Designed miniproteins, single chains, continued (2). Designs and how they scored, part 83

Each design is a single chain, and the fold is of that chain. pLDDT is the mean over its residues in the fold that is shown.

## One batch from the design tools (miniprotein)

Design m6870
Fold by ESMFold2-Fast:
Structure m6870 (fold): chain A 60 residues (1-60)
Amino acid sequence: MSYSLATKVTRQPGTTDEQHARAEERAKALSEVIGKEIEAGKDIASIGEAALQKQRELDA
């Protein structure tokens, strides 16, 4: 039996299907950017800046 302390990415009560789908798209886009920077051998600072830039694009 495995124990898990808040590691689930679950739909929050009261959110619409649209809100949940948008949150999933955002998380996926950020994960893709981070993964690409890691594969390119970038340092932690560069990875962080790329993630923040992508988040700003998704917020606009």
Scores: mean pLDDT 67

Design m6871
Fold by ESMFold2-Fast:
Structure m6871 (fold): chain A 83 residues (1-83)
Amino acid sequence: MMKLIKITFTAKKEKISEEQAKAAAKEFLEKAGALEVEVEFENGEVRITVVGEEKNKENLEALAKGLETSTGGKVEIEELEVE
């Protein structure tokens, strides 16, 4: 049984550029050990969805909270159990 975490970050496009969002996605993958990252730019908002292993939870949450603080965006964290 693998424990995963899912992090969803959402901010207004005026608070985070597409290049900043792509850089953040790269940091989740390269520095925080994320398994999957999706970046969406729609309706004047940027959404970053991250999936990673529980062992990397602290690093993944730290990056997400950094984005929340710098942009005033919203972060949601979910724990998932995979069979």
Scores: mean pLDDT 81

Design m6872
Fold by ESMFold2-Fast:
Structure m6872 (fold): chain A 93 residues (1-93)
Amino acid sequence: KEEEEKKLLEAREKVKKKIEEAARTGDPKYIEEAAKIAEEVGDTSMAEILYRLKEQHEALLKEDKEKASEETRKAGKEVEKKMEERIENEKKR
């Protein structure tokens, strides 16, 4: 399952980069792109979390751009942690 592990590692880096882009630009499309990457590697739970994050980001963006950016960065770190856990579980399989 070396190829599956590599796909998860690559997906994690791409998801992290997309969430950082969303936080930096304030554009929720990058969170949607991150969700699609999670779907591509079969992590439906992570994709669902990312779609919810996009919805929250859009709501926060209407009130405060800085708050939206900060909350998106925090959520990005949580997503990264969960993806690392998935990679570790895949190694054990």
Scores: mean pLDDT 77

Design m6873
Fold by ESMFold2-Fast:
Structure m6873 (fold): chain A 82 residues (1-82)
Amino acid sequence: MTVEEIAERIKSMLESAGLEVLDMRVVDDRTIEFVVRAPDDVDESLLKQIVQVAANSVAPGAEVKVERIEGNVYRVTITLPD
């Protein structure tokens, strides 16, 4: 499976979880970046849990970093295992 295919599958899972994916970027062969808008009732901790579950479902051992950009918009960085 390519990094692009992994990114598309994670995007689909995030959208199914109620997140709006504003941007998706393959940074390198191990790193995927998303910009997402969360619903008002989803905080950063819950968002990180949702992303971690989605990432692990597609690529077990993936590491997730979540950073708030503004309001309910977050940058999500997923690092794939070796």
Scores: mean pLDDT 84

Design m6874
Fold by ESMFold2-Fast:
Structure m6874 (fold): chain A 72 residues (1-72)
Amino acid sequence: KKLEALELAGRALEAFEAGDLEALREHLERIKELMSENEETVRAVDEFLEAAEAGDREAARRAFLELVGEIN
């Protein structure tokens, strides 16, 4: 459901800002499972994860906003 994916996206951002990369990956993988038929959402999840793993806070926040937009 879109609402569940949006809640997970918010939790992923919270985990990233807390430095909890394990929780971030778990939340993002769950979004990919829920939204697997939406290729743009899956791509946005991958972009968010790549930015977060690179430690680029601005890129990660931009990717988060793109992800939220693709889910909506």
Scores: mean pLDDT 82

Design m6875
Fold by ESMFold2-Fast:
Structure m6875 (fold): chain A 84 residues (1-84)
Amino acid sequence: SMQEELIAQLKKAARETGRYLVLVELAPSEENRKKLLEASTKASELAGQLPEVIKDPAQLQEAQQALVDAFNAGVEEGKKELAE
């Protein structure tokens, strides 16, 4: 469905945003900054579509929590990528 496709794309963008946020902070480069901007812009644009696609408040809250979880997973991935 359009809802499942939107949520999947949003989770990917949120995860990439979290990952590149850590990479920009701990291993700054022009490439990492560009990737962070690309991922965060996409996440912002797609997140704006959620209230239009998800009309049930409980499902909208669940989708928003899944995005927070995806972002946090990305942060942990970035930390592990830079670990020993």
Scores: mean pLDDT 86

Design m6876
Fold by ESMFold2-Fast:
Structure m6876 (fold): chain A 74 residues (1-74)
Amino acid sequence: ETPALTPRQAASEARGLEVTRLISEVINEVDLSDDERAELSKIAAEKAPEGEEAVREALRKFAEEVKKKRKELE
């Protein structure tokens, strides 16, 4: 394995791990389908450059949308 990262690459990996943790929290809370998980990951990736707080806000809004959709489905 290639563990040799520059400080910039290490920072990017740390941010990715934080984003992954936030995604996992939402998945566990809302019980997302595979399609919803893929959409959540896409949203997180798009917001990652704006920072952890932006990702958290976007994921929260997505979770609300999923809850609304499920309420309307049944």
Scores: mean pLDDT 69

Design m6877
Fold by ESMFold2-Fast:
Structure m6877 (fold): chain A 80 residues (1-80)
Amino acid sequence: TERDERIKRLAQELLEAVKAGDRARALELAEELIEELLKSKDPILREWGEKLRIAKKTLNEEDLLKELESAAEQLLELLE
């Protein structure tokens, strides 16, 4: 769907931002990604959205960025 393509694009941009060390950009993209995941009709994508929403509330910034990198890689594999 158009939302699945948007999620794929956001995950790709997030992965690039994290690898580039652009923390502000990565956190901005993560907020957009979480919102799109939670609006997905796919229960697997919604589960990823909830997982990342919880991570954002519970983890410090360094641990959150590591989780976001892992999540972006896994989402790109799922949407391949």
Scores: mean pLDDT 86

Design m6878
Fold by ESMFold2-Fast:
Structure m6878 (fold): chain A 89 residues (1-89)
Amino acid sequence: SASAAAQRAAWQAQLQAEDERFKKVRTEALSLLIKSEEYKPEAIALLEAEVARLRALGAALAQTDPSLVPQVQARLDFAERFLEYVKAW
């Protein structure tokens, strides 16, 4: 239906906005790590907040449009791997 198509378009727009946010968060986290080891906890906190947002988005999509869950899971997997990379820095 037109209503279902509009809802899916809204979710896809939110996923694109999340991609842009994660790109900025990733850039900021790396910038902090390059400046000094003392900023590592702040870099980790930024990435943990991103992982938490993606988990919440995945949970919401699982209840409203499960067909989009794999797209969120791919983003979550990437964000979690990047967080592990930063923790190992």
Scores: mean pLDDT 86

Design m6879
Fold by ESMFold2-Fast:
Structure m6879 (fold): chain A 91 residues (1-91)
Amino acid sequence: DEIEKLKEEALKAAGELQRHVAESLSEEELERLAERADKEEAEEDEVKEAELATKIVVEVLEEAGKFEEAEKVRELGKKLVELLRRLKEAE
């Protein structure tokens, strides 16, 4: 039950982060995000992948001058990473 609950919380956190990112980035900024993501090596570790994805999105937003949106991504990303770490420890 604890594992299922953590999975649901992680899925909700990921959805919240994805919605915020989609609302915060313009089409041009989304293209820049895709280019940066394509240059990174794929991570099989869910925690490391979430940390890397958060970092890339934050960098794109900060380069666009969207510092408030970048801070929100850091907060949502940290929440997701913490949930994924707890899920990994519970398994």
Scores: mean pLDDT 78

Design m6880
Fold by ESMFold2-Fast:
Structure m6880 (fold): chain A 75 residues (1-75)
Amino acid sequence: KVAEAIKALAEAARAYVEEGDAALPALKAAAEELGKISGWEEQALGQVEAAAKDLEVAKKLADRLEALAKSYEDL
């Protein structure tokens, strides 16, 4: 469940970097789902808000989430 939520968030973050505001609802939904599962609700939503304000933050978030998703899939 956590691995799936992280993967969805990574995909949504990358889509946001590539497509901008059109991908923002999916990014928020993915962060909300991860927050419910992992207890990182405030942290996940805070990262989405930061990414929405700064494209460099969005790029770094996408890179980090992709690496994290891969780590969870290895289990």
Scores: mean pLDDT 72

Design m6881
Fold by ESMFold2-Fast:
Structure m6881 (fold): chain A 106 residues (1-106)
Amino acid sequence: GSDYVALAAEGAVAMAMLKGRKDFAQKILEWAKEKGDEKAAEAAQRALNGSVEEQIGAVLRAIGEILDLRQQPEKQEVAENLEEALRAAREGDLEKALEAIEKIAK
């Protein structure tokens, strides 16, 4: 639940920042605050304020967790939505990124 939402928000914000999409990154943070997910908001804020090196680390951490989750049959949906959140952030598709993060929260 909450830990995977925080991971998705952090990874998506980090990816958006690495692609120069500051407004996109800010909107993910605003979404987390509006939903009242304190862990996701804190994770998104750290990625937004982070150095380029810290943002690279956040994306690599999210990729590592996706690979670990893909080894667990019951976690396939979480893995797919984490991957989609990162892909959408890389491509600048805010609606798809938020939809993927919301599916993890359910």
Scores: mean pLDDT 88

Design m6882
Fold by ESMFold2-Fast:
Structure m6882 (fold): chain A 78 residues (1-78)
Amino acid sequence: SAALQAARDHLEEARRAVEAGDYEAALRHLTEAAQAGRSDPVTLSGAVDARRAVEAGEPAETVLATIDAALAAIDQQL
């Protein structure tokens, strides 16, 4: 699915942004991932959960683990 590939690309960019400490870019990419993945409940939920973790000020390790779980779930569908 082109939509799931787009969601995956945005999750990868969000992961890189978190590693760089660029939380503005991370939030933007997580929002785009949620929008791209909106027709797949697992992908949407993962992107939304990661965005909420960033908004809540969770540690980078927690945010990265949430993004990694979302990436693993989408990779099972591609």
Scores: mean pLDDT 87

Design m6883
Fold by ESMFold2-Fast:
Structure m6883 (fold): chain A 90 residues (1-90)
Amino acid sequence: MSAAVRARLDQLREQLRQLKEEGRRAIEEGDIERLKEVLVGLHQLMQQLAAVARDAEAAGDDRLAAEARRLLWEAGNEAGEVLQAIRELE
């Protein structure tokens, strides 16, 4: 396993946690502008997670690839919830 790829995945996991917390607060406050910012952050995070999953798979690290894909799925679900909240507030 590449230590650099693992470190990157750990950074992206922390970023997902922060975006989830910010999104939850924005939903509670009805802050559409902040929700749109969270959505942009989640889409960027999803692109980075997809890249990590491909790099891990290419390196033969099936566990790291599966972990990155799980985080990608979680980020996608969060993006869906944020988008739905924006639509309900508009």
Scores: mean pLDDT 87

Design m6884
Fold by ESMFold2-Fast:
Structure m6884 (fold): chain A 116 residues (1-116)
Amino acid sequence: SARQELVRASLELLVDTAEHLLSTELSVQEARDLYIATLEEIRALIEAAGDSPANRQLIAHEDETIADVRAARSLEEIRRILQGELRIQMALARELGVELSPELLERAARILEALS
């Protein structure tokens, strides 16, 4: 479904961003800018998928996450927000029966362990 494709694409973008944040020495501002850019890309994908109550709820969630990242004052706060978002998206993927590649699942698991 379009919603399953949206969740898969969102997870791929979040995993890519998390790997970059964990492998690169970034300032707090650089980390915020990178993560916000990813969230804005996810938001645009949701808007492109069409107007539905479910998509409006997803947009509201992304807007709240963007606000939280903008308010974050440390790399630790940004990492906590990212960990929470990744867990939410993984739970949503399971609920919707989204087929994730073994590679994506392994990458997500490694990131969640590193963020713990």
Scores: mean pLDDT 86

Design m6885
Fold by ESMFold2-Fast:
Structure m6885 (fold): chain A 75 residues (1-75)
Amino acid sequence: PGIDREQIEKEIKELKEKYPGEITIVETLDPREAAELHLEALQNSDTSFTVVDFRAWTPEQIREAGEIYRQLKAE
């Protein structure tokens, strides 16, 4: 349960192949920063994508980011 890192890597690769140069990958280990960036990306109607790289994340950090995102979205 949580974010599937292998699935995310696959999706990032497919998006990079389809939209080269239009994807910004953000490498962060801060769950709050990741949650805020994810919320901002969903609210931004620009043609550019921001994707958080979860490859270095622990399951604990992923759960914490998800919880923060859920709280921010409910506001």
Scores: mean pLDDT 61

Design m6886
Fold by ESMFold2-Fast:
Structure m6886 (fold): chain A 98 residues (1-98)
Amino acid sequence: MGYVVAGVADTLEQAEKAYEELKRLGLAASLNKTEPYVVIGVADTLEQAEKAYEALLKLGMGAAIVNSKGEVLREGGPTPEQVEAARKAALDVATARS
């Protein structure tokens, strides 16, 4: 069962670092290089998803984990707006894959 991790960055540099980190953690990742800077990762396990989520938070990004049922498992970040954007991005991807 797949887990979607989304991160929202204030800068392209943060988003590119997040994209590289998600790839290093073994996630299938994509990056939107146009504002809002969104990074999406898909993990096969919750453990991979949680490591990706922690990495995004350490980079100062809003982040969320959503499961294949569209349930939000984790959310956090420096601003409520970034957290909401990350949640919406993760849900949009999870819903499209259902």
Scores: mean pLDDT 82

Design m6887
Fold by ESMFold2-Fast:
Structure m6887 (fold): chain A 110 residues (1-110)
Amino acid sequence: AAALRDELLRLAGEVSTQAVELYEKYRDKPEEERKAIEDILTLLHQAAGAIASGDVDRARELLEQAEKKLNEYKAKGLLSDEMYNDLQTLIDTAREAIERVERLRAEAAA
């Protein structure tokens, strides 16, 4: 129980730390671009919260919403290639964290 909780918090922390770093990296961008980034980062912070609680289904729903907004904002010209790549890398980090949570829960049930 304690070891599982610590690992869930560690995985959630990896996502949250990277989200904060991207917010700081792009904080001085124009308001429309900054709001687009903040919308995606808010969904990823919420996904980190779901990861911390072991809620795989909720974390996946939030990740899918983040990917949809990423593609929408890129299509609208609100994200540079660098912003898109940085956000996609964080989404990939969150996906890997969710997959590890699912494996840990399966191991704990055995």
Scores: mean pLDDT 86

Design m6888
Fold by ESMFold2-Fast:
Structure m6888 (fold): chain A 63 residues (1-63)
Amino acid sequence: MEERLKKIIEEIKKAKSLDEVFKLTREANGLIDELYRSGKKELADKYRAEVDKIVEEQIKKLE
């Protein structure tokens, strides 16, 4: 799970279009939701914050 999230985070940083950012964000949110459902709330909160931050940064780069 964490390795998949880390890979998606790196892909978001390298995304060349807003469509790519949104697609990867959706995938990351799905994995984060799985962490919440399995009771790993602390880990899920950590990755949600990290994904939100990098998504904001990448959107600013692509505008």
Scores: mean pLDDT 82

Design m6889
Fold by ESMFold2-Fast:
Structure m6889 (fold): chain A 96 residues (1-96)
Amino acid sequence: MSMTPEESRKRAEVLLRLMRAAKEKNFDEIVELILEHGETPQVYRDMLQTLYAVGMKEEEIKEIVDRVKELSDPEKQKNIEDGYKMFLEEQERLKG
């Protein structure tokens, strides 16, 4: 199942902005990007995986997740919690 070109482009733009903010250790920008563009658990998972892939530590990612949850409504809090669980499960799977 292939993503549409429009969906792929929007995702790529958000992920590139996250990669830049992560390299700069700009936690405020990362939190803003996740708050603005986070919609489903899968989207949150992909954003968190991108942060990890560019060298952010699991402890730093947890701080970002906690901050985003604090600033989100209850519905979005559930989605980021589920996305973070998916992220952790994938990291464990990749470690073997």
Scores: mean pLDDT 79

Design m6890
Fold by ESMFold2-Fast:
Structure m6890 (fold): chain A 71 residues (1-71)
Amino acid sequence: SAATLALLRTSTVDELAARLAARLSRPRPEQFYLELAHAMKIDLQENGRVDFARLSRVFGVPVAELRRALS
């Protein structure tokens, strides 16, 4: 969505990682959220969109949960 893209473009990696840590259901180390946040920003820079299916596979978080975290 346009709101998700705006959030991803305007957030720093640290801000996005903090948002993910607050909104994802299963507790994980800080480094997990930083790596996920960085991967989302790289996807957006390279492709103009986030590949949620790939990130779900790589990070082990359901696509629906990733999308809700960014809503």
Scores: mean pLDDT 86

Design m6891
Fold by ESMFold2-Fast:
Order: C-alpha cells, then structure tokens, then sequence
Structure m6891 (fold): chain A 70 residues (1-70)
C-alpha cells in the first residue's frame, strides 16, 4: 500500500514538473489529478465522488493558461 502511494506520488510530481515547464500543461494536470484520485482510493479505501473528479477536469479544460497566472 505505502509503496504504491510512493510510486504514485513520484509520477504525480513528474507530471506537475512537465506542466510547470509548459509541456501539455492541461493534459499533464489532468493526468496528475487522476493519479491523485487513485492515491486517495489506496489511502482511504474509496475514490472521491465522480462529481469531484469531473468538476476538477472541467475547470482545467475550460480555464485559460493565463487564468492560472497569479
């Protein structure tokens, strides 16, 4: 269980670094979110409600990259 969580964390970090570097930012953020929900299932024994995952994906897909500049 812990080893799988560690492996997912490493993959999430790699995807986030690619997104930060401007490599398919939206796609890599969506993939990182998918792995984070998989990690949630491994830690808590259940996946977050599908509505939470769908809303996150919708926000990433529908927002401009400029909307993420602080």
Amino acid sequence: KEKKVEELAKKILELLKKAEAGEDTKGNLIKAAELAFEGHELVFGKRPPPEVEEKLKEKVENSSVEDWKL
Scores: mean pLDDT 69

Design m6892
Fold by ESMFold2-Fast:
Structure m6892 (fold): chain A 60 residues (1-60)
Amino acid sequence: MAREIARAYWEKLKADGGNTPTNLRTYSLSDEELDRFAEALERSPEVRAELLAEFRARAA
């Protein structure tokens, strides 16, 4: 459930096209990364922003 929600949110971010770098649009999260993202989505905006910055850095 939490992973499913995190995956849907991640796909929505990738589908946002104009605001998402091309390399990030093709980046696939591992199951462990999705679990971390799901946890971040449930905690706070600050934790989500930090994790998204980490994922963007890896995609770049």
Scores: mean pLDDT 64

Design m6893
Fold by ESMFold2-Fast:
Structure m6893 (fold): chain A 108 residues (1-108)
Amino acid sequence: SLMSQIKELVEKAQENRNLALGLRDQTLVDLEEVRSLPESPLRQEAIQLYEQAIELYTQAAELYDQAVKLAPTDLEEAEKLLKQGEELLEQGDKLRQEAAKLRVEHRK
């Protein structure tokens, strides 16, 4: 039923929002740890990648909040926003992983 589809989308969007915000918060901790390291090109690159990942996670969370609000009135647009949020979350994860590799290299 339409109501079941709305409920499932809202629950998924809320779960994904909480995941995105949790990943943002974890990345903020990683960023502060990198900022405590001596200045280097690797440190500067890792900082930029972590800052970009934080921005992408924040944007994903906002898209999920929009999907929740739209789902009762425009399910198709809400599904599109959910997918866009998932794409931003994946991009954030890739940047965070790249930053983590640079951080490990800097410790050597």
Scores: mean pLDDT 90

Design m6894
Fold by ESMFold2-Fast:
Structure m6894 (fold): chain A 80 residues (1-80)
Amino acid sequence: MSLREQAQLALEIALEIVEKSDLDPETKERILRKVQEAVRKAVENGEDIVEVLRSLADQATDPKERELIRKIIEEVEKKL
């Protein structure tokens, strides 16, 4: 799977997981934006998408945001 294909898969999984969460719309938009920015940067820099998402989760100060990003990582790893 190419880096671009991995990026698209990660974004599709992130959207599905965030949309199915019980979080408020503003929090959902914030988390999705952060994931989208991290994935885009990974593609531009040739970085591993899973590693970039792990870094994003580790940097998250909001426990709910961290938990959701970790769930995204788990589902992305299952599909790769």
Scores: mean pLDDT 83

Design m6895
Fold by ESMFold2-Fast:
Structure m6895 (fold): chain A 63 residues (1-63)
Amino acid sequence: SIRDKTIELLLQMAEETDWIVAVRQQMAQADPSTQAQLQKQMDANVAKQQEANKKKIAQFNAS
């Protein structure tokens, strides 16, 4: 249902926020080379999750 799909999107967004906070905390304690690696990993994960969210939104709008 539309309601169930909306709840799934909200939960996905919450999960995205949680790991971003965790990565930022790790970066605050890390040396510059480790910070660069963590930033690259964060950027890659954000791009992957944004693609997943776009697919879910497209499926939602197509129905």
Scores: mean pLDDT 70

Design m6896
Fold by ESMFold2-Fast:
Structure m6896 (fold): chain A 103 residues (1-103)
Amino acid sequence: SALEAAEKLVKAASELAKAAVKYDEDVLRGIGLGLRLIGDGVGALYSVKKKNYDKAIEDARLAIKTAEEVKKRNKHPEVVEAADKTIKAAEELIKAVEKEKKK
Protein backbone atom coordinates (compact mmCIF):
# COMPACT_ATOMS: atom_id res chain seq x y z
CA SER A 1 0.00 0.00 0.00
CA ALA A 2 1.00 3.68 -0.08
CA LEU A 3 1.94 3.63 3.63
CA GLU A 4 4.19 0.56 3.21
CA ALA A 5 5.80 2.14 0.11
CA ALA A 6 6.45 5.38 2.04
CA GLU A 7 8.07 3.44 4.94
CA LYS A 8 10.24 1.60 2.39
CA LEU A 9 11.30 4.96 0.89
CA VAL A 10 12.29 6.29 4.36
CA LYS A 11 14.42 3.16 4.94
CA ALA A 12 16.08 3.39 1.49
CA ALA A 13 16.72 7.15 1.86
CA SER A 14 18.28 6.57 5.31
CA GLU A 15 20.65 3.92 3.90
CA LEU A 16 21.62 6.25 1.03
CA ALA A 17 22.20 9.10 3.53
CA LYS A 18 24.57 6.84 5.53
CA ALA A 19 26.46 5.82 2.37
CA ALA A 20 26.66 9.44 1.12
CA VAL A 21 28.16 10.61 4.44
CA LYS A 22 30.57 7.64 4.63
CA TYR A 23 31.91 7.87 1.06
CA ASP A 24 31.77 11.59 0.22
CA GLU A 25 35.24 13.20 0.25
CA ASP A 26 33.41 16.45 1.08
CA VAL A 27 31.94 15.51 4.48
CA LEU A 28 29.74 18.63 4.70
CA ARG A 29 28.26 17.93 1.24
CA GLY A 30 27.59 14.32 2.26
CA ILE A 31 25.82 15.47 5.43
CA GLY A 32 23.79 18.08 3.51
CA LEU A 33 22.64 15.58 0.87
CA GLY A 34 21.87 13.01 3.60
CA LEU A 35 19.67 15.48 5.50
CA ARG A 36 17.82 16.37 2.27
CA LEU A 37 17.18 12.66 1.55
CA ILE A 38 15.86 11.96 5.06
CA GLY A 39 13.71 15.12 4.87
CA ASP A 40 12.23 14.08 1.51
CA GLY A 41 11.49 10.53 2.74
CA VAL A 42 9.96 11.64 6.06
CA GLY A 43 7.97 14.33 4.23
CA ALA A 44 6.51 11.70 1.87
CA LEU A 45 5.59 9.43 4.81
CA TYR A 46 3.91 12.32 6.68
CA SER A 47 1.99 13.31 3.53
CA VAL A 48 0.74 9.71 3.06
CA LYS A 49 -0.38 9.54 6.72
CA LYS A 50 -2.31 12.81 6.22
CA LYS A 51 -3.74 11.49 2.90
CA ASN A 52 -2.15 14.44 1.09
CA TYR A 53 -1.35 12.30 -1.94
CA ASP A 54 -0.30 15.12 -4.28
CA LYS A 55 2.32 16.26 -1.74
CA ALA A 56 3.45 12.64 -1.22
CA ILE A 57 4.11 12.38 -4.99
CA GLU A 58 5.97 15.74 -4.92
CA ASP A 59 8.13 14.62 -1.95
CA ALA A 60 8.85 11.27 -3.69
CA ARG A 61 9.93 13.13 -6.86
CA LEU A 62 12.26 15.30 -4.73
CA ALA A 63 13.77 12.11 -3.25
CA ILE A 64 14.42 10.81 -6.81
CA LYS A 65 16.08 14.11 -7.79
CA THR A 66 18.30 14.16 -4.66
CA ALA A 67 19.26 10.48 -5.11
CA GLU A 68 20.20 11.16 -8.75
CA GLU A 69 22.35 14.12 -7.60
CA VAL A 70 24.13 11.89 -5.02
CA LYS A 71 24.69 9.19 -7.69
CA LYS A 72 26.14 11.79 -10.12
CA ARG A 73 28.60 13.16 -7.51
CA ASN A 74 29.61 9.86 -5.86
CA LYS A 75 30.41 6.76 -7.93
CA HIS A 76 31.20 4.45 -4.98
CA PRO A 77 29.36 1.11 -5.61
CA GLU A 78 27.52 1.20 -2.24
CA VAL A 79 26.31 4.77 -2.90
CA VAL A 80 25.17 3.92 -6.47
CA GLU A 81 23.31 0.80 -5.22
CA ALA A 82 21.65 2.73 -2.35
CA ALA A 83 20.69 5.55 -4.76
CA ASP A 84 19.11 3.09 -7.23
CA LYS A 85 17.14 1.48 -4.36
CA THR A 86 15.96 4.93 -3.19
CA ILE A 87 14.84 5.89 -6.73
CA LYS A 88 12.99 2.56 -7.10
CA ALA A 89 11.30 2.95 -3.68
CA ALA A 90 10.17 6.49 -4.58
CA GLU A 91 8.80 5.28 -7.95
CA GLU A 92 6.91 2.48 -6.13
CA LEU A 93 5.45 5.09 -3.73
CA ILE A 94 4.23 7.26 -6.64
CA LYS A 95 2.56 4.18 -8.21
CA ALA A 96 0.97 3.14 -4.88
CA VAL A 97 -0.34 6.68 -4.23
CA GLU A 98 -1.84 6.88 -7.75
CA LYS A 99 -3.60 3.53 -7.10
CA GLU A 100 -5.01 4.82 -3.76
CA LYS A 101 -6.29 8.00 -5.50
CA LYS A 102 -8.36 5.77 -7.85
CA LYS A 103 -10.16 4.07 -4.91
Scores: mean pLDDT 83

Design m6897
Fold by ESMFold2-Fast:
Structure m6897 (fold): chain A 70 residues (1-70)
Amino acid sequence: DLLEKIRKALQEIIENHAKDEGLKLALQRLLENPELDLSGLPILAETYGDEKSLKAAKELLEELGIEIIE
């Protein structure tokens, strides 16, 4: 299930990679609608200046084959 895989990956980013509380809150909101906003996830992580979350987000999108908005 793609949705379950996305939820697990986002939860791991929140718990292990994200440092900014605003980014954590934004990622928690993505857990409700991950497929709608996931392509913008790298931009979100970059906006909060979180390099570890940005790397994890790009790896997640690559694994899922989701198109990234540059």
Scores: mean pLDDT 68

Design m6898
Fold by ESMFold2-Fast:
Structure m6898 (fold): chain A 55 residues (1-55)
Amino acid sequence: PLTPRQQALLARWEAALRSEDVEALRAVQAEMETLSPEDQALFLAEFRRLGAELE
């Protein structure tokens, strides 16, 4: 399961994607880079799942 911080990042990414806010998308990706490798793997799995749902 995702941490509350990871859930907040996914929500921000989804909002930015829907608004076509490229700078907000970059900010979310930059924050993802600060996560541990284990947390990054969990985040990336949910990131891909959400991306598939949004297209």
Scores: mean pLDDT 72

Design m6899
Fold by ESMFold2-Fast:
Structure m6899 (fold): chain A 71 residues (1-71)
Amino acid sequence: GKVTVKAESPTTSLAGVTIEIASKLDKSKAYVVKVNAYTNVDEVEAKLKALGFEKVTVERGDINTVTIEEK
């Protein structure tokens, strides 16, 4: 399935909420994470890999949403 989170403003980082949602997902699966404009791609990728997500791709997506989608 696909999870979508909307930022309250264009200057809102969704890094923390992305990591909290991901902590409940199956770490053995592959995911594509697309982050909103204000969220740091490298921070989210590093923290997801620290949680045990070996097959995660983090990229810049929409201006105001984060999406997490299983490959």
Scores: mean pLDDT 82

Design m6900
Fold by ESMFold2-Fast:
Structure m6900 (fold): chain A 70 residues (1-70)
Amino acid sequence: MLTVTIEHDENGNITGFTVEGPADLAARAREILSGHTNADAAGVELINRLGELVGQERSADGSKTVLRLG
């Protein structure tokens, strides 16, 4: 399972990210994230390229989105 945490501002611009999981999938996820400025666009490409979306959460303050792919 791959876990991607995307940190973003109120406009959806990526301010940071953390990736945990198998080294090959994590490397691909970091490459995708580095190619995007917008968190929603990055999330769509992650789901399309790396696997089935198993879970998705947004923090209560809206600053973080967590995607679980497996």
Scores: mean pLDDT 82

Design m6901
Fold by ESMFold2-Fast:
Structure m6901 (fold): chain A 84 residues (1-84)
Amino acid sequence: MEELIEAARRAAEAAGVPELADAAIALLEAAEAAGDEETRRLAVEALRALAAGDVEAAGELVGRALAGMSDELRERFGLLLAAL
């Protein structure tokens, strides 16, 4: 997982969208802490898409995860994103 996160960060930085990698990482951590399997799956898929250079797919996956979030998960996501 650490190698995937690093690859996603490098690819997002190269594409000019480092905030997209930060969002995907914060989603992964928030989902794992909350036990939200669906959001966790979307976050991992977004990181894989970024690592493969598919910024568009990663953005769509992050957007889908954000749209399906509970208020509790959204609060946790915001706190984690602020800490990155």
Scores: mean pLDDT 81

Design m6902
Fold by ESMFold2-Fast:
Structure m6902 (fold): chain A 65 residues (1-65)
Amino acid sequence: SARERAKEAMARLRAIEAAVTALVERNPNPSPAELRALAEETGESVSTVRAMIAQIRRERAERAA
């Protein structure tokens, strides 16, 4: 159902966000190897992972201002 797909998509997004956040907390400038490993782990593309990291860094910089 649409509700089940939405719940699954939301759970997946939350898991991906948590994994990306954990990586940035460990290393604010992840290596290409770390980006590839996270992309493989999450099932997302490297460009999607890079975009998420850029968003997190932007959000942190905005809060630090």
Scores: mean pLDDT 80

Design m6903
Fold by ESMFold2-Fast:
Structure m6903 (fold): chain A 95 residues (1-95)
Amino acid sequence: SEAWRKGVDLASDLADEVIENNKKSESKSVEVDGVTASASRVLGEDGKSKISYSVKSEGGLTLSRTIDESTKEGKELWEERKERKKALEEYLAKL
């Protein structure tokens, strides 16, 4: 549904915001048309971050993802998200 797609996009945007804010711990959520998008960051004792983001509908459909910087896959996803946000900001600055 359109609301679900918007929720997924919002969850991704919240994850990028939580990454950019670079706080030791942060959580954000927003609700649109019965879909809740959430993102959180926690800094582990090893100095590496875990970013979790999720989308949940009132009907019980749930999507959740976690990016763990302590793994190779998580580091690659983290760097991709940083590059994507920077590219978007550079694009918007040219408008």
Scores: mean pLDDT 72

Design m6904
Fold by ESMFold2-Fast:
Structure m6904 (fold): chain A 79 residues (1-79)
Amino acid sequence: SAEVEELARKVAEIASKLSKEQQIEVLRRLKERGLITDEQLKAAEKGSRYQQAAVIGSAAARLSLEEAEELLELVEKAA
């Protein structure tokens, strides 16, 4: 729990440094995995980069430790 929350914060921090296009790509992958809804994706596409990074971080907090680590690698590679 605490480890996943810490990883989620790192994911959100790195995601905030991504371009809007890169953030949307990450959000689409999260939607494909069932971690966010179509409504959340659509709202994020119209939202600020800060809001997009926050949605990515919130999704990461709901993952297993291994899945959160995979998402961290994904956003680090994109950055």
Scores: mean pLDDT 77

